# Designs tried in a protein design run: designed miniproteins, single chains, continued (3). Part 14

Each design is a single chain, and the fold is of that chain. pLDDT is the mean over its residues in the fold that is shown.

## One batch from the design tools (miniprotein)

Design m8487
Fold by ESMFold2-Fast:
Structure m8487 (fold): chain A 64 residues (1-64)
Amino acid sequence: PSELEIERGVLEALKAMYENLKKQIEKLKEEGKISDEEAEKELAELDKKIEELEREIAELEEKL
């Protein structure tokens, strides 16, 4: 694979990790171990990171 294909794979893996963290935060909220306010803040930060990764992936895909 090209360097760009490897980089895309790494970014996709990182995005999957952040999506998994979102699921963990949602579960903690459902279990009452974290407040709605705390969950909202954490999820907002993860959403920003995921959006940034999606942009980077799209840029790499344009070059492939």
Scores: mean pLDDT 82

Design m8488
Fold by ESMFold2-Fast:
Structure m8488 (fold): chain A 68 residues (1-68)
Amino acid sequence: MQQLQQELQQIIQELRQLAAQSTDPEVREGLLHVVQQMEEMLRNQAPESDMQAFLETARLLIESVRAY
């Protein structure tokens, strides 16, 4: 669990950095929305499986934004 929480926090930081670098407001809002969802999962102690699934989704989003 602790390692997964650290991974989520690292992805949150990366998403925030991408949002700050984005000039497109729709992209920024999308990235910040994902950050909000991940922070809610951490606060509510969501199941490990849910956090893991969302972490994979966030990684794909980061790759998509960087490729665009």
Scores: mean pLDDT 77

Design m8490
Fold by ESMFold2-Fast:
Structure m8490 (fold): chain A 100 residues (1-100)
Amino acid sequence: MREELEEEIAEALALMSVAVAAIEVKRELGEEAAKAVREAGPLVAELARELARRHGSEYASRVATRLAEEAVEIAREVGKDAEELKRRIRERIERARREA
């Protein structure tokens, strides 16, 4: 009930943060890199829901925003290599999930 609302808020904020990150990456590195960031959206949203259930939506949204910011940073490091970008983003999300 309240936990469900916290999860829905965290999911919405996570998807928005990833969408903004993808727009930034598209502007700097092009569509293929942006697509790699967008494909991480569901994974970040799932993690945000899990964190919101345990710690509330405010904490979950902060983690999701940080992951989205780190995805942009990773994209700048790997350049236009979309497959490497996908791999590094996935590894970072899995690490965050294990630390939660």
Scores: mean pLDDT 84

Design m8491
Fold by ESMFold2-Fast:
Structure m8491 (fold): chain A 88 residues (1-88)
Amino acid sequence: MEEARRAAAGAAEGAGRGAREAGGERAAEFAEGAAATAGATAATGGASAEEAVRLAARGAGGGALAGGGGEEAARAAERGAREGGERA
């Protein structure tokens, strides 16, 4: 539980960073928020750290698109989320 929450937080941070590089600050903000919500919800529901990161990555992609980042930002956000979760 705690490990999954920490991984989810790392994934959210990575998602924001990835989205910023490809889509700018708005894409980063939306990607980070969406990843944080999806990851935290998964972790609270009993998901493993790996599952929380996977769900955070999906959320990050959707958030980046909603923030106007486009497909490249969505892909960068998902990649950033996976890397951030692994480093947490």
Scores: mean pLDDT 83

Design m8492
Fold by ESMFold2-Fast:
Structure m8492 (fold): chain A 58 residues (1-58)
Amino acid sequence: SALVEQLQRLAREAARHYGVEDRAEELAAFARELASTQPAHVALAQVGRRVREAAEEA
């Protein structure tokens, strides 16, 4: 779906922006799963939180 594709794209772009490109595919897979099981606004918030956590670990 368009939402799944957009969330995966956003996750990959956010990973590049925050310097965790090596985790881009992991984050995109997480975004895909959330887009399939959660409302769009919840999926977006959770993906953003996971990217921030990954950046803090780096």
Scores: mean pLDDT 81

Design m8493
Fold by ESMFold2-Fast:
Structure m8493 (fold): chain A 91 residues (1-91)
Amino acid sequence: DEEEKKRKESLEKLRETVPEGIWALQEGVLSLLEKKAKEAEKEGKLEKAKEIYEDMLEFLEKRLKKAKEEGNEEKVKELEKKIEEVKEKLK
């Protein structure tokens, strides 16, 4: 699906271009992904929901790496907590 590929490319660019100071925008992206995953679950599209949760996990893990590189311990703890929540959804 070309639209799905474009979506993933857009998310990757957002991960790379969002400045350190715009954490609220990143939280907005995560909130939208969580909403889409829940909508997919409600529609019975479990495979689609899992894919979105996996996309969320990848996004969170990349941001965790950046937060660790930046020495932002508070953000590291916040991201680790969210990663565990998403991992529980994938079980």
Scores: mean pLDDT 73

Design m8494
Fold by ESMFold2-Fast:
Structure m8494 (fold): chain A 91 residues (1-91)
Amino acid sequence: DTLEEVHEKIEERALALVREYREAGLSPVEIARRLLAEAKKSSGGEKGAYMMAALMAYVEAVEEGADPAEIAEVRAEILALLKEETEKFNK
């Protein structure tokens, strides 16, 4: 209904996704990569949730001192996916 309500629903789903992958024993950088792969296969609100979850895992990887090269790679993939969504919206 409101942008705030949509954001809250996406955030709740994103938190659940990150928790699920953490329970599977994956590192934050691996979680971010897997969530980005799922976002590429998804659409609509589900894609938004995966992208938000990937961003959350990316932040956690930075905080835990993951390899800067891996951090840069994940950041580049997030930016590329955001660009693809912008281009798709303008079609």
Scores: mean pLDDT 80

Design m8495
Fold by ESMFold2-Fast:
Structure m8495 (fold): chain A 78 residues (1-78)
Amino acid sequence: MSEEDFEAEVYLALGLIYLHLGKQAFEKGDYETAIKDYEKAIELFKKARELSTNPQLRKEADELIKEAEEFLKKVKEK
């Protein structure tokens, strides 16, 4: 694993944490926190995609970006 691939995995993991926190905030009715957490998750997943040369990790990041964007849209409808 290269330095770049390691950093990409760290960003992906952090993004997953924020995605989870955003979902928890949404379930509690804290829509402002949910929006911030989902936006942070999207930023982190985009960084993971940019840093990674691994096609599999890039695919995972793309899927997670779409998922986070979908949740963000749903929160903004509340």
Scores: mean pLDDT 85

Design m8496
Fold by ESMFold2-Fast:
Structure m8496 (fold): chain A 99 residues (1-99)
Amino acid sequence: MEEKKKEALRLFTEAVLNLKKAIDAIKNGDYETAIKYLEEARKQAVEAAKLSGLDDHAKRIEELLNKAIEYAKNGDSDKAIKYTVEAAKEVARLGEEVG
């Protein structure tokens, strides 16, 4: 349980960093790089939430990041950033709650 907590915290931290990199890439118009960071962050955050027994939060994070990825694919920077920020706030909050 403590080892799972450490792994979850590591994954939440990495997810937050990847979401920040995704926002920077979107702001620079680099949607291909942004999508890669969003996909990696989605994988990390969902795994961390599941390791923490937070399956409802895992589903919500996945839904938010799926929306961010779709808007990034469509070149909608405002909505891509909006959903990425909402996901980042949720991921950061869960990291604090688990830590």
Scores: mean pLDDT 87

Design m8497
Fold by ESMFold2-Fast:
Structure m8497 (fold): chain A 73 residues (1-73)
Amino acid sequence: LPPLSPLSAAVLAIYEAFAPGEVVTPAEVAERLGISRSTATAALDELVAAGLAERVPGTDAYRILAPAAEPAA
């Protein structure tokens, strides 16, 4: 795996700080994690690209999804 960048660290921190199903904005993420709003937005967009978050239509908010899409075997 590549070394953890500040962005990758922010992605992991979002999963530690917020529960699956929680709705957050980039500003709220930036405040809670002590990172820039641009880093928070980039981390949330990476989570959306990975299928680990979704945009809430009509808002600037994102919904955090569970990291695993399938039940434990």
Scores: mean pLDDT 72

Design m8498
Fold by ESMFold2-Fast:
Structure m8498 (fold): chain A 64 residues (1-64)
Amino acid sequence: MELAEEVRRLSDEAVEAARAGDWEKARELLRRARELAEQTDDVEAHSYVVGAEIEVIGIEIDAE
């Protein structure tokens, strides 16, 4: 499997976890996605993780 594909999957799952109010799961999924992104030379994978991190923060702020 491509690492970039796994990074996208984990990032998407993190956003969904945040929408469900599971902040602990969202943070753990983002951490794993970032860790995998650092193992790739794929700039899009890195950008995707950053975008997901920003989206999760936005959802958290809206919840409070």
Scores: mean pLDDT 79

Design m8499
Fold by ESMFold2-Fast:
Structure m8499 (fold): chain A 57 residues (1-57)
Amino acid sequence: SAEELKAEAKKLREKAKEYRKKAEELRKQGKDLEADILEGVAALLEGVAAWLEKKAE
C-alpha cells in the first residue's frame, strides 16, 4: 500500500540520518575513509527512500 511504502521510506531516511551522524563522529576522529563509506551508504538509503516515495501513489 501507499502507506506502507511511505513508512518504509521514512525508516530508511531515519537510518540514513543515523549513518550521517556516525560519519561526522568518525570524521572528527580522523577516520575519513570510514566516514566517506557511511556517507555513501546514507546516500544510497536516501535514494531508495525517494524511489519508494515516488511509488507511493
Scores: mean pLDDT 89

Design m8500
Fold by ESMFold2-Fast:
Structure m8500 (fold): chain A 65 residues (1-65)
Amino acid sequence: MEKFREEMREQAERLLKLGKEALKKGDLEKAFLYAMVARLMAGVAEDEELKKEADELIKEVEKKE
């Protein structure tokens, strides 16, 4: 189980990075999708810090829509 949660944390981090880059490019749809999937993976991993970062990214995308 622990290895699975570690993989979910790593995936969440990668998706957050992709989401932030998409947001910088103005690709709001991709930024939102990456942030949503990252939030889900962070939730499964029970990583509160990654979940918080995903929530903040979602809020930033919503401000621009």
Scores: mean pLDDT 81

Design m8501
Fold by ESMFold2-Fast:
Structure m8501 (fold): chain A 55 residues (1-55)
Amino acid sequence: DREKAQQKLVQYVNDAMNQGETDIKTILQKAYEKAKKEGDKKTAELAQQGLKSVQ
């Protein structure tokens, strides 16, 4: 479900920001890696799309 993937992405982004990350590319990269480790393909896909958008 796309909605649940969006919620997971927000959670992973917040996790990275709570660790002191301020660079959006680094935040999205960490979210992508977390989603991949969890086997969450939809959330990983969304994080990768975000990475492409910010370059």
Scores: mean pLDDT 79

Design m8502
Fold by ESMFold2-Fast:
Structure m8502 (fold): chain A 88 residues (1-88)
Amino acid sequence: NEDVETAELFLQASYLMAQELLKRPDLSPEQKEILQSVLEKAQQAMERNGIKVEKSLEELYEEIRRKSEELAELLERAREGLLNPDIP
């Protein structure tokens, strides 16, 4: 199922994105809390579905874009929102 495969890629990308962003030293407490929530929820969903992260974040972005441009855009917007919470 193409939709399931795309969703699994999106979930993996969300997990890696949150993990990488959490490594930044200058995050606000609010940004850290949001990122930790994303990381935990993505990890739980992956464990429940037997999903393992085997690709880089860059590879996941490329595959998501090839399967669904809309989901790739949503992931990029989510990343921007997490880094700039004051931007609507």
Scores: mean pLDDT 74

Design m8503
Fold by ESMFold2-Fast:
Structure m8503 (fold): chain A 87 residues (1-87)
Amino acid sequence: SIDGFRTQSNDYINMIRDMLNNNYPQSQINGQVEIITRTIIDMDFYENTPEAHQISTDTIDDIITMLRDNGYSIPDSLIRTRDSLMK
């Protein structure tokens, strides 16, 4: 459901924020981001609605912004995922 997707996406944003606030190493952030991006893409594809696509792009962009603002490198996989969603 779209409500379930929105809730899950917010949980992912909060999880990444908590990891960044606790100074998790880049390698662990990269691993978690890879899992999150795969899940978001799968949920977007399953829901197949404009609202789901908006949730996906907003969530990915929020994660990129949080990583950048906290001095972390942005994984290339995350940039590729974001670019794929913009098509």
Scores: mean pLDDT 85

Design m8504
Fold by ESMFold2-Fast:
Structure m8504 (fold): chain A 81 residues (1-81)
Amino acid sequence: MDAVAAEALRRIAEKLRELGFDELAEIAERAAEALEAGNWEEALRLNEEFIRLASSLPEEEQKKVLEAIAEANEEVAKKLA
């Protein structure tokens, strides 16, 4: 469901922004907007951009990004249960 995926991306963006990953947070927010609009081509493009940027970070920063994603997804899953 696009709405659930968009909510997860918005929470990912919030957590990334709190950690100082402002550029990754902006990409996640734009991906959420694309999904809410039904623009899957733009959402996929933004996902590729996010992966490229995240992969360029030092290993410790990559770990923080992955932990933020996991926490955001868990929070969304708990709200739907």
Scores: mean pLDDT 82

Design m8505
Fold by ESMFold2-Fast:
Structure m8505 (fold): chain A 98 residues (1-98)
Amino acid sequence: SSTIKLTPEQEKILEEIADKVAETVRKLYAEGKSPEEIFEEVRKLLEEYAKKHNLTPQQVYLVGALAATRLHAEGLPDELVRIAYRAGKEVAEELKKK
């Protein structure tokens, strides 16, 4: 977040969304969902949050990266870390084309 000028309130909202994304990945993985199913659910969740909070492409990308950092810190498989990052990137790219 050091390269993005955020208010403390904005940073807190993005951290809270990242927590929800990481929680969703953990839950679906524990339920035995495939990586593809987890990716699609995370992508949909990020699209909903981006619309609800009027997130910029860069903010959505940051949320994905923050969620990925949480999953990595918790020792989850690299594939799940990549899912969070990839979903954030894809939603951010879709928003840029709007």
Scores: mean pLDDT 84

Design m8506
Fold by ESMFold2-Fast:
Structure m8506 (fold): chain A 73 residues (1-73)
Amino acid sequence: NLIEEFRKLLEELKEMLNNPEKYSEEEMLEIAEKLFLTLLELIDEGKTEEVIKVLREFGLEEEAKIIEERVKS
């Protein structure tokens, strides 16, 4: 499901940020783009609260607040 895909993409993003030498610029952009598109799809489906919860689980409080303020449902 999309929320599980979003969680997996956040895990991959975290690994990429910790080990950037293992990823090409192209690979990093693909991960970022897929993460962004998945986020937009989840918001469009009305799953904003689930997105916020996942972001907070990953310690992304600032990002969670931005989503909460900008796309409240």
Scores: mean pLDDT 78

Design m8507
Fold by ESMFold2-Fast:
Formats: C-alpha cells, sequence, structure tokens
Structure m8507 (fold): chain A 96 residues (1-96)
C-alpha cells in the first residue's frame, strides 16, 4: 500500500493525494477507521512534502480523528477523517 502510493507520489504527488483521500473516505464510510486513518496520514505526509499549506489543517483534523477514536467517539473520528480527506482532495485539485 504505502510503497505503491510513494511511487505514484514521485511522478504525480497531487494524483497520489487525490487517490489516498478517496480511499480514506471510502474506508471511513465502510467503518474501517484504522484503514481510513492510515490513508489520511499518508496523504497528509505527501501533501506536506509537496508544499501544500492545507496539509497543516488536514494534519490537525487527523489528530482530532485519532483523539476521538481513542475516546471511543467513532462518529466524530469518521467525520474528522472525511473532513481531512476533502481538504486534501480539494487542495490537490486546485494545484493541478
Amino acid sequence: MEEEYRELAKKDPFAAIKRLAQEAITAANNGDLDTAIRYTRLAVRIAKEAGLPEAVVAGMLLIAAETSRWFGEDDAARQAIIDAANVLKEAAEKAL
């Protein structure tokens, strides 16, 4: 998973971010919050490496998602993941 997206990020970081964000939204909607957090974390890292300022906001939302998950607030965690993914997806679309 990570290696596959790392290879895509070397060629087109914005395409990698968009794909990871969509995978995170899909996983979150299916209740797989651990997978959604992993995809979101990788997308934030690629966005930071690509110089997207929205990576900061998405990173803060990721921390909120992980915190909500730790307190058993899975609905809040799901929403924070979806919000983070949408921030990154929109930023990547504007950068293309």
Scores: mean pLDDT 85

Design m8508
Fold by ESMFold2-Fast:
Structure m8508 (fold): chain A 92 residues (1-92)
Amino acid sequence: SLERQKAASYLAAAGILSVAADWALEQGNKEEARRLYRGAVESALKALDLMKPEEISESDLEFFERIAQRALELDPNDPLAKELLKKVEEMK
């Protein structure tokens, strides 16, 4: 379905942005890492909205939890990162 294709695209975006964020952290650029992890969280939330519960694997949940936790380490008040973490906990 088109929704499945969109979900896959948002998952890919979340992955690319999280890798870019980790690279920015290695370069000492915390501001860029924060921005990139925020983008990763936004993409992950969009993917979740398009995915059926049976399409969400344990590895997907682990990935979403990791990027949410990383975003919160950089911005403890990030409301989208808190939302993503809550949604992951509810799916366990």
Scores: mean pLDDT 87

Design m8509
Fold by ESMFold2-Fast:
Parts: C-alpha cells; structure tokens; sequence
Structure m8509 (fold): chain A 57 residues (1-57)
C-alpha cells in the first residue's frame, strides 16, 4: 500500500492516489509519508490532494 501510494505520486497518477487515500483515510502515518514525498518532489497538485485527507479525527 505505502509503496503503491508513493509510486502513484511520483507518476502524477492522481486518480490512483485518490483511490488509495479513500481506502486508507484513517492511516495518518501513511498520509504523512505521502505528504513528505509530495513536498520533496515539489508536487503542489499531489500536496493539495493529500491535504484533503489529513483531518480525519
């Protein structure tokens, strides 16, 4: 799961990113790691998408 998400971000496959996030909304650690990847890549679109899933308290 984690590797799939990170690879989807690297590919710019935002539909897959969204699908993976929807299935793991409560996996805050996974979302945080994905956000780090997006920041490291400077991928604003991925970061915006990931931000929609951050608050799930």
Amino acid sequence: MREELLEAIRRGDYERVRELLERNRDDQALITEAMREAIALGDTEALRLLGEYVPAD
Scores: mean pLDDT 76

Design m8510
Fold by ESMFold2-Fast:
Structure m8510 (fold): chain A 95 residues (1-95)
Amino acid sequence: SEAARERLRRLLEELERLVREGLAASPEERPAVLARIRGVVGEILGLLRELGAPPERIAEVLELANRLIDAIEAGDREAAEEALEKLKELVEEVA
């Protein structure tokens, strides 16, 4: 679906924005941003399934999302940026 691909692109843009917010957030604010990131990741995974992404691709995206969340929780900008870049690449192959 063209609409599903466009929504996926918008979710990736939202994820990128939330990652920046999470890395800039105080320790007190960070859990709320991480909860929103988990929500966006869930929507991305749902759309990938709708678009017919194979289970192996879904698992790869989930692994990168977990690495991204861990990196943000640790305040590791470099690790977060690397995980985000790889996640975007895998998702864009389906879109």
Scores: mean pLDDT 88

Design m8512
Fold by ESMFold2-Fast:
Structure m8512 (fold): chain A 63 residues (1-63)
Amino acid sequence: MEELKEKVKKLLEEGKYDELRTLIDNASPEDRALLLLYAASHATKEQLKKIGMPRLAAAFKEL
């Protein structure tokens, strides 16, 4: 799990949003939920929108 979290951080820093989305989509349902929460905690709302997760960006506004 730590290696996947590190990869998520690196992809966010490099602006590789399509690769990040593919990484999350290819994860198991359990790992996908954890990776989405981790990405949300490290990404801005604008970055979440670019990843193609506007629903998470909207939820982040309410939190």
Scores: mean pLDDT 68

Design m8513
Fold by ESMFold2-Fast:
Structure m8513 (fold): chain A 71 residues (1-71)
Amino acid sequence: MEEELEAKLQALVDALVTGDGHPEERAREIAEAHLIAKILMEKGGYTPEEVGRIFREKSLEELRKIAEELL
């Protein structure tokens, strides 16, 4: 169940990270997006489905702000 969700979040993360930067920068952005998803679920009480919607509607920069407010 969580593995399937992680795969779907990975696809959304990959779509947010345009992938034409340096490999280290791209890897950092991917790791950051995964961390934001976990923060939204653990600290914000969002469901995986809600996190997926937020990721589609928000930029990575906006997602950082939301996660920071929840910490």
Scores: mean pLDDT 70

Design m8514
Fold by ESMFold2-Fast:
Structure m8514 (fold): chain A 96 residues (1-96)
Amino acid sequence: MSAFDREILGRANRLVEEVGAAIERALAEARAAGDEEAAKRLEELRARFTREVAGLLDRLQDAIDAGDRAAAEAVLAELERLARRTIEEVEEIRKR
């Protein structure tokens, strides 16, 4: 595996971990507060994020296996957009 492959996979994994941690923290807070509606929305968001991430990580691995750097960078950019949108949804749920 090349240095580029290690860096791009490292970035993808860090984004997934950071977003996952934010969802779990918000979910724990909602459950502690007895906010059943927020907890339900966060669980639905977690399930959606997990499914979308799995598809993107599969596509990222395919691009790496093909040696297609441009495709790998494009998939990482999609993952970064998904991460930003997911964090925005977490913050929106927390404000309600």
Scores: mean pLDDT 88

Design m8516
Fold by ESMFold2-Fast:
Structure m8516 (fold): chain A 72 residues (1-72)
Amino acid sequence: EKVREVVLEAIREAREKGLTPLQIANLVIEKDDSDEAIRVAAHAALLYRQDPEMDPEEIAEKAVELAEKDFA
C-alpha cells in the first residue's frame, strides 16, 4: 500500500512534468529508498516506457504485483 502510493504519485508527477521513465524511479527512491520501493520503481518505469498512455493507477498496481513475484 505505502510503496504503491509513492509510485503512483511519482508516475503522476512524471506525466505532469513530462519526465522520463528513469525519473520515476528517482522520485520513488527520494521518498522511499527501501529495496522493495526500488524494485517496484524499476517495474513502474519499464511499464511507463512500454505504454506511456496506461492509467497511472494501473501502472502502480502492476508494478507492485511484479515486484512481489520477484520478492517471493
Scores: mean pLDDT 77

Design m8517
Fold by ESMFold2-Fast:
Structure m8517 (fold): chain A 70 residues (1-70)
Amino acid sequence: MKIDISKLSKEAARKLVEVESEATAKRMLVYEKRKAGEISEEEAEERLRKIEEEEKERIEKILEEEKKKK
């Protein structure tokens, strides 16, 4: 999902960047645990899917709040 942040309010743009940064950090943690053998490849895929779903949900909420303000 690519969003043109230049068309959003400064607050919404900051929140989107924060969500992306948090999701990236969570994905990196999953990759590190997989590399260390702490979780299986299947478990890593499930965790990555949940991170993606959470990221999409948070972005959707930010966009809905932005629509309310516009």
Scores: mean pLDDT 77

Design m8518
Fold by ESMFold2-Fast:
Structure m8518 (fold): chain A 59 residues (1-59)
Amino acid sequence: MEKLDEYLKKGLTLEEAIAYVAHREGATEQEIADRLGISPEKVRELIKKAAEKLGEEVT
């Protein structure tokens, strides 16, 4: 049982869902980047894409 399921159903990729959920849980871009093995800049792009697909604000 993962709250990721709701985001995946809304058209997010697994990486976008993971980055977005972790960000909402209070993880920093650096922490998410380390976990996914990508740059913090890429994490920011994933979160932005997730927010665009969900129609939500990311702040």
Scores: mean pLDDT 74

Design m8519
Fold by ESMFold2-Fast:
Structure m8519 (fold): chain A 101 residues (1-101)
Amino acid sequence: SKAEELLAKGRAALRAGRYEEAIEHFRAAAEASGGKDAEALHYLGAAELMLGRYEEAVEAFEKALALDPTNSAAWALLGEAYRQLGQDEKAAEYYAKAAAL
């Protein structure tokens, strides 16, 4: 599908360190799915985190986790985004959620 193609292009850009390009592909993949692609939202958050876009990373990970709350990696990365925002108590809570899975 178009969403699968965009997800693949995003992952290729992410592996190459082209984070802004990866974000555009993952955003398009999430939009193509009507916001229901947990994997695209997870990778979107990860790419935003790599660029220091911590608030945007939080939004993407929270959406991904609403769809797939069993993604321990997404809980840990959400914790990292909150830590980078100076919200250490929230970071600790989300690291604990990741560890419990």
Scores: mean pLDDT 90

Design m8520
Fold by ESMFold2-Fast:
Structure m8520 (fold): chain A 70 residues (1-70)
Amino acid sequence: MIEEIRKLQEEIEKLIEENGLTPEVLEYIRKLDKELEERREELKAMPLEERQKLLLELLKEILEKLKKAI
C-alpha cells in the first residue's frame, strides 16, 4: 500500500509538471484540503492502515480529476 501511494504521488506530480495546474484542479485540491482539515482530529485517531487506505482513495480521485482536466 505505501508503494502504491508513492507511485500515485509520483504520477500526479509528473502530470502537474508536464501539463500545469488548471483552475478546476486547483479548486478541487483546495476543497479536499479543507475537508481533510475539518476531519483532522478524526484522521489522527485512525489506525495507520485506515489512513493509508483513505490517502490511496484520495490520490486516485485527484489523478482522475487531473486526467479529465488535461
Scores: mean pLDDT 73

Design m8521
Fold by ESMFold2-Fast:
Structure m8521 (fold): chain A 65 residues (1-65)
Amino acid sequence: EEKKKLEEEIEKLYKEAKEVYEKKKDKTGDELSPKEKKYIRFYLVYKNLDKKEQFLVLKAVKELE
């Protein structure tokens, strides 16, 4: 149950991060909000991880929040 909720949150967060990246990839740092910078950084790191690593990263991020 909790695993399914985490997977849904993972997919939602990744989708949001990807959308921010695609819309803002041509912007300079001065044109990006702190939230947009976090999303772009998350997307760039996350897209290169395998599914198991992606799950562990998001679980760790959720536990730190």
Scores: mean pLDDT 69

Design m8522
Fold by ESMFold2-Fast:
Structure m8522 (fold): chain A 86 residues (1-86)
Amino acid sequence: MKEEIEEEAKELIKRAEELKREARRLAEEGKLSATEYAAAMLLTIAAEINAERALELEGEEAKKYLEEARGDVEAAEKIIEEAKEK
Protein backbone atom coordinates (compact mmCIF):
# COMPACT_ATOMS: atom_id res chain seq x y z
CA MET A 1 0.00 0.00 0.00
CA LYS A 2 2.65 2.59 1.00
CA GLU A 3 4.75 1.74 -2.08
CA GLU A 4 1.62 2.03 -4.28
CA ILE A 5 0.89 5.50 -2.83
CA GLU A 6 4.52 6.56 -3.44
CA GLU A 7 4.48 5.29 -7.06
CA GLU A 8 1.15 7.00 -7.85
CA ALA A 9 2.25 10.27 -6.19
CA LYS A 10 5.45 10.31 -8.28
CA GLU A 11 3.46 9.61 -11.47
CA LEU A 12 1.03 12.44 -10.62
CA ILE A 13 3.95 14.87 -10.08
CA LYS A 14 5.46 13.81 -13.44
CA ARG A 15 2.05 14.17 -15.16
CA ALA A 16 1.54 17.65 -13.65
CA GLU A 17 4.94 18.71 -15.02
CA GLU A 18 3.98 17.38 -18.48
CA LEU A 19 0.65 19.24 -18.32
CA LYS A 20 2.45 22.50 -17.41
CA ARG A 21 4.60 22.17 -20.55
CA GLU A 22 1.56 21.35 -22.73
CA ALA A 23 -0.39 24.30 -21.28
CA ARG A 24 2.49 26.69 -22.02
CA ARG A 25 2.81 25.36 -25.59
CA LEU A 26 -0.96 25.61 -26.23
CA ALA A 27 -1.01 29.16 -24.81
CA GLU A 28 1.89 30.13 -27.12
CA GLU A 29 -0.09 28.65 -30.06
CA GLY A 30 -3.13 30.76 -29.07
CA LYS A 31 -5.22 27.66 -28.24
CA LEU A 32 -5.57 28.55 -24.52
CA SER A 33 -7.05 31.84 -23.33
CA ALA A 34 -5.32 33.65 -20.45
CA THR A 35 -8.06 32.37 -18.10
CA GLU A 36 -7.75 28.74 -19.30
CA TYR A 37 -3.95 28.90 -19.02
CA ALA A 38 -4.15 30.34 -15.47
CA ALA A 39 -6.64 27.61 -14.45
CA ALA A 40 -4.47 24.82 -15.91
CA MET A 41 -1.33 26.20 -14.20
CA LEU A 42 -3.05 26.52 -10.80
CA LEU A 43 -4.42 22.96 -11.07
CA THR A 44 -0.98 21.52 -11.97
CA ILE A 45 0.64 23.40 -9.06
CA ALA A 46 -2.10 22.14 -6.67
CA ALA A 47 -1.58 18.58 -7.99
CA GLU A 48 2.18 18.75 -7.32
CA ILE A 49 1.66 20.15 -3.79
CA ASN A 50 -0.99 17.53 -2.93
CA ALA A 51 1.10 14.66 -4.37
CA GLU A 52 4.21 15.83 -2.46
CA ARG A 53 2.12 15.98 0.74
CA ALA A 54 0.97 12.38 0.09
CA LEU A 55 4.65 11.32 -0.03
CA GLU A 56 5.26 12.94 3.41
CA LEU A 57 2.19 11.45 5.12
CA GLU A 58 0.92 7.95 5.98
CA GLY A 59 -2.37 6.07 5.97
CA GLU A 60 -5.67 7.81 5.31
CA GLU A 61 -4.11 11.30 5.26
CA ALA A 62 -1.75 10.27 2.46
CA LYS A 63 -4.67 8.71 0.53
CA LYS A 64 -6.71 11.93 0.92
CA TYR A 65 -3.94 14.10 -0.54
CA LEU A 66 -3.37 11.55 -3.32
CA GLU A 67 -7.09 11.72 -4.21
CA GLU A 68 -6.94 15.55 -4.30
CA ALA A 69 -3.84 15.41 -6.55
CA ARG A 70 -5.61 12.95 -8.89
CA GLY A 71 -8.62 15.28 -9.16
CA ASP A 72 -6.37 18.27 -9.88
CA VAL A 73 -4.56 16.37 -12.67
CA GLU A 74 -7.87 15.22 -14.20
CA ALA A 75 -9.23 18.80 -14.18
CA ALA A 76 -6.04 20.15 -15.83
CA GLU A 77 -6.13 17.35 -18.44
CA LYS A 78 -9.72 18.29 -19.33
CA ILE A 79 -8.75 21.93 -19.96
CA ILE A 80 -5.78 20.89 -22.12
CA GLU A 81 -7.73 18.24 -24.08
CA GLU A 82 -10.54 20.71 -24.87
CA ALA A 83 -7.92 23.26 -26.01
CA LYS A 84 -6.38 20.71 -28.44
CA GLU A 85 -9.74 20.55 -30.26
CA LYS A 86 -9.52 24.30 -31.11
Scores: mean pLDDT 84

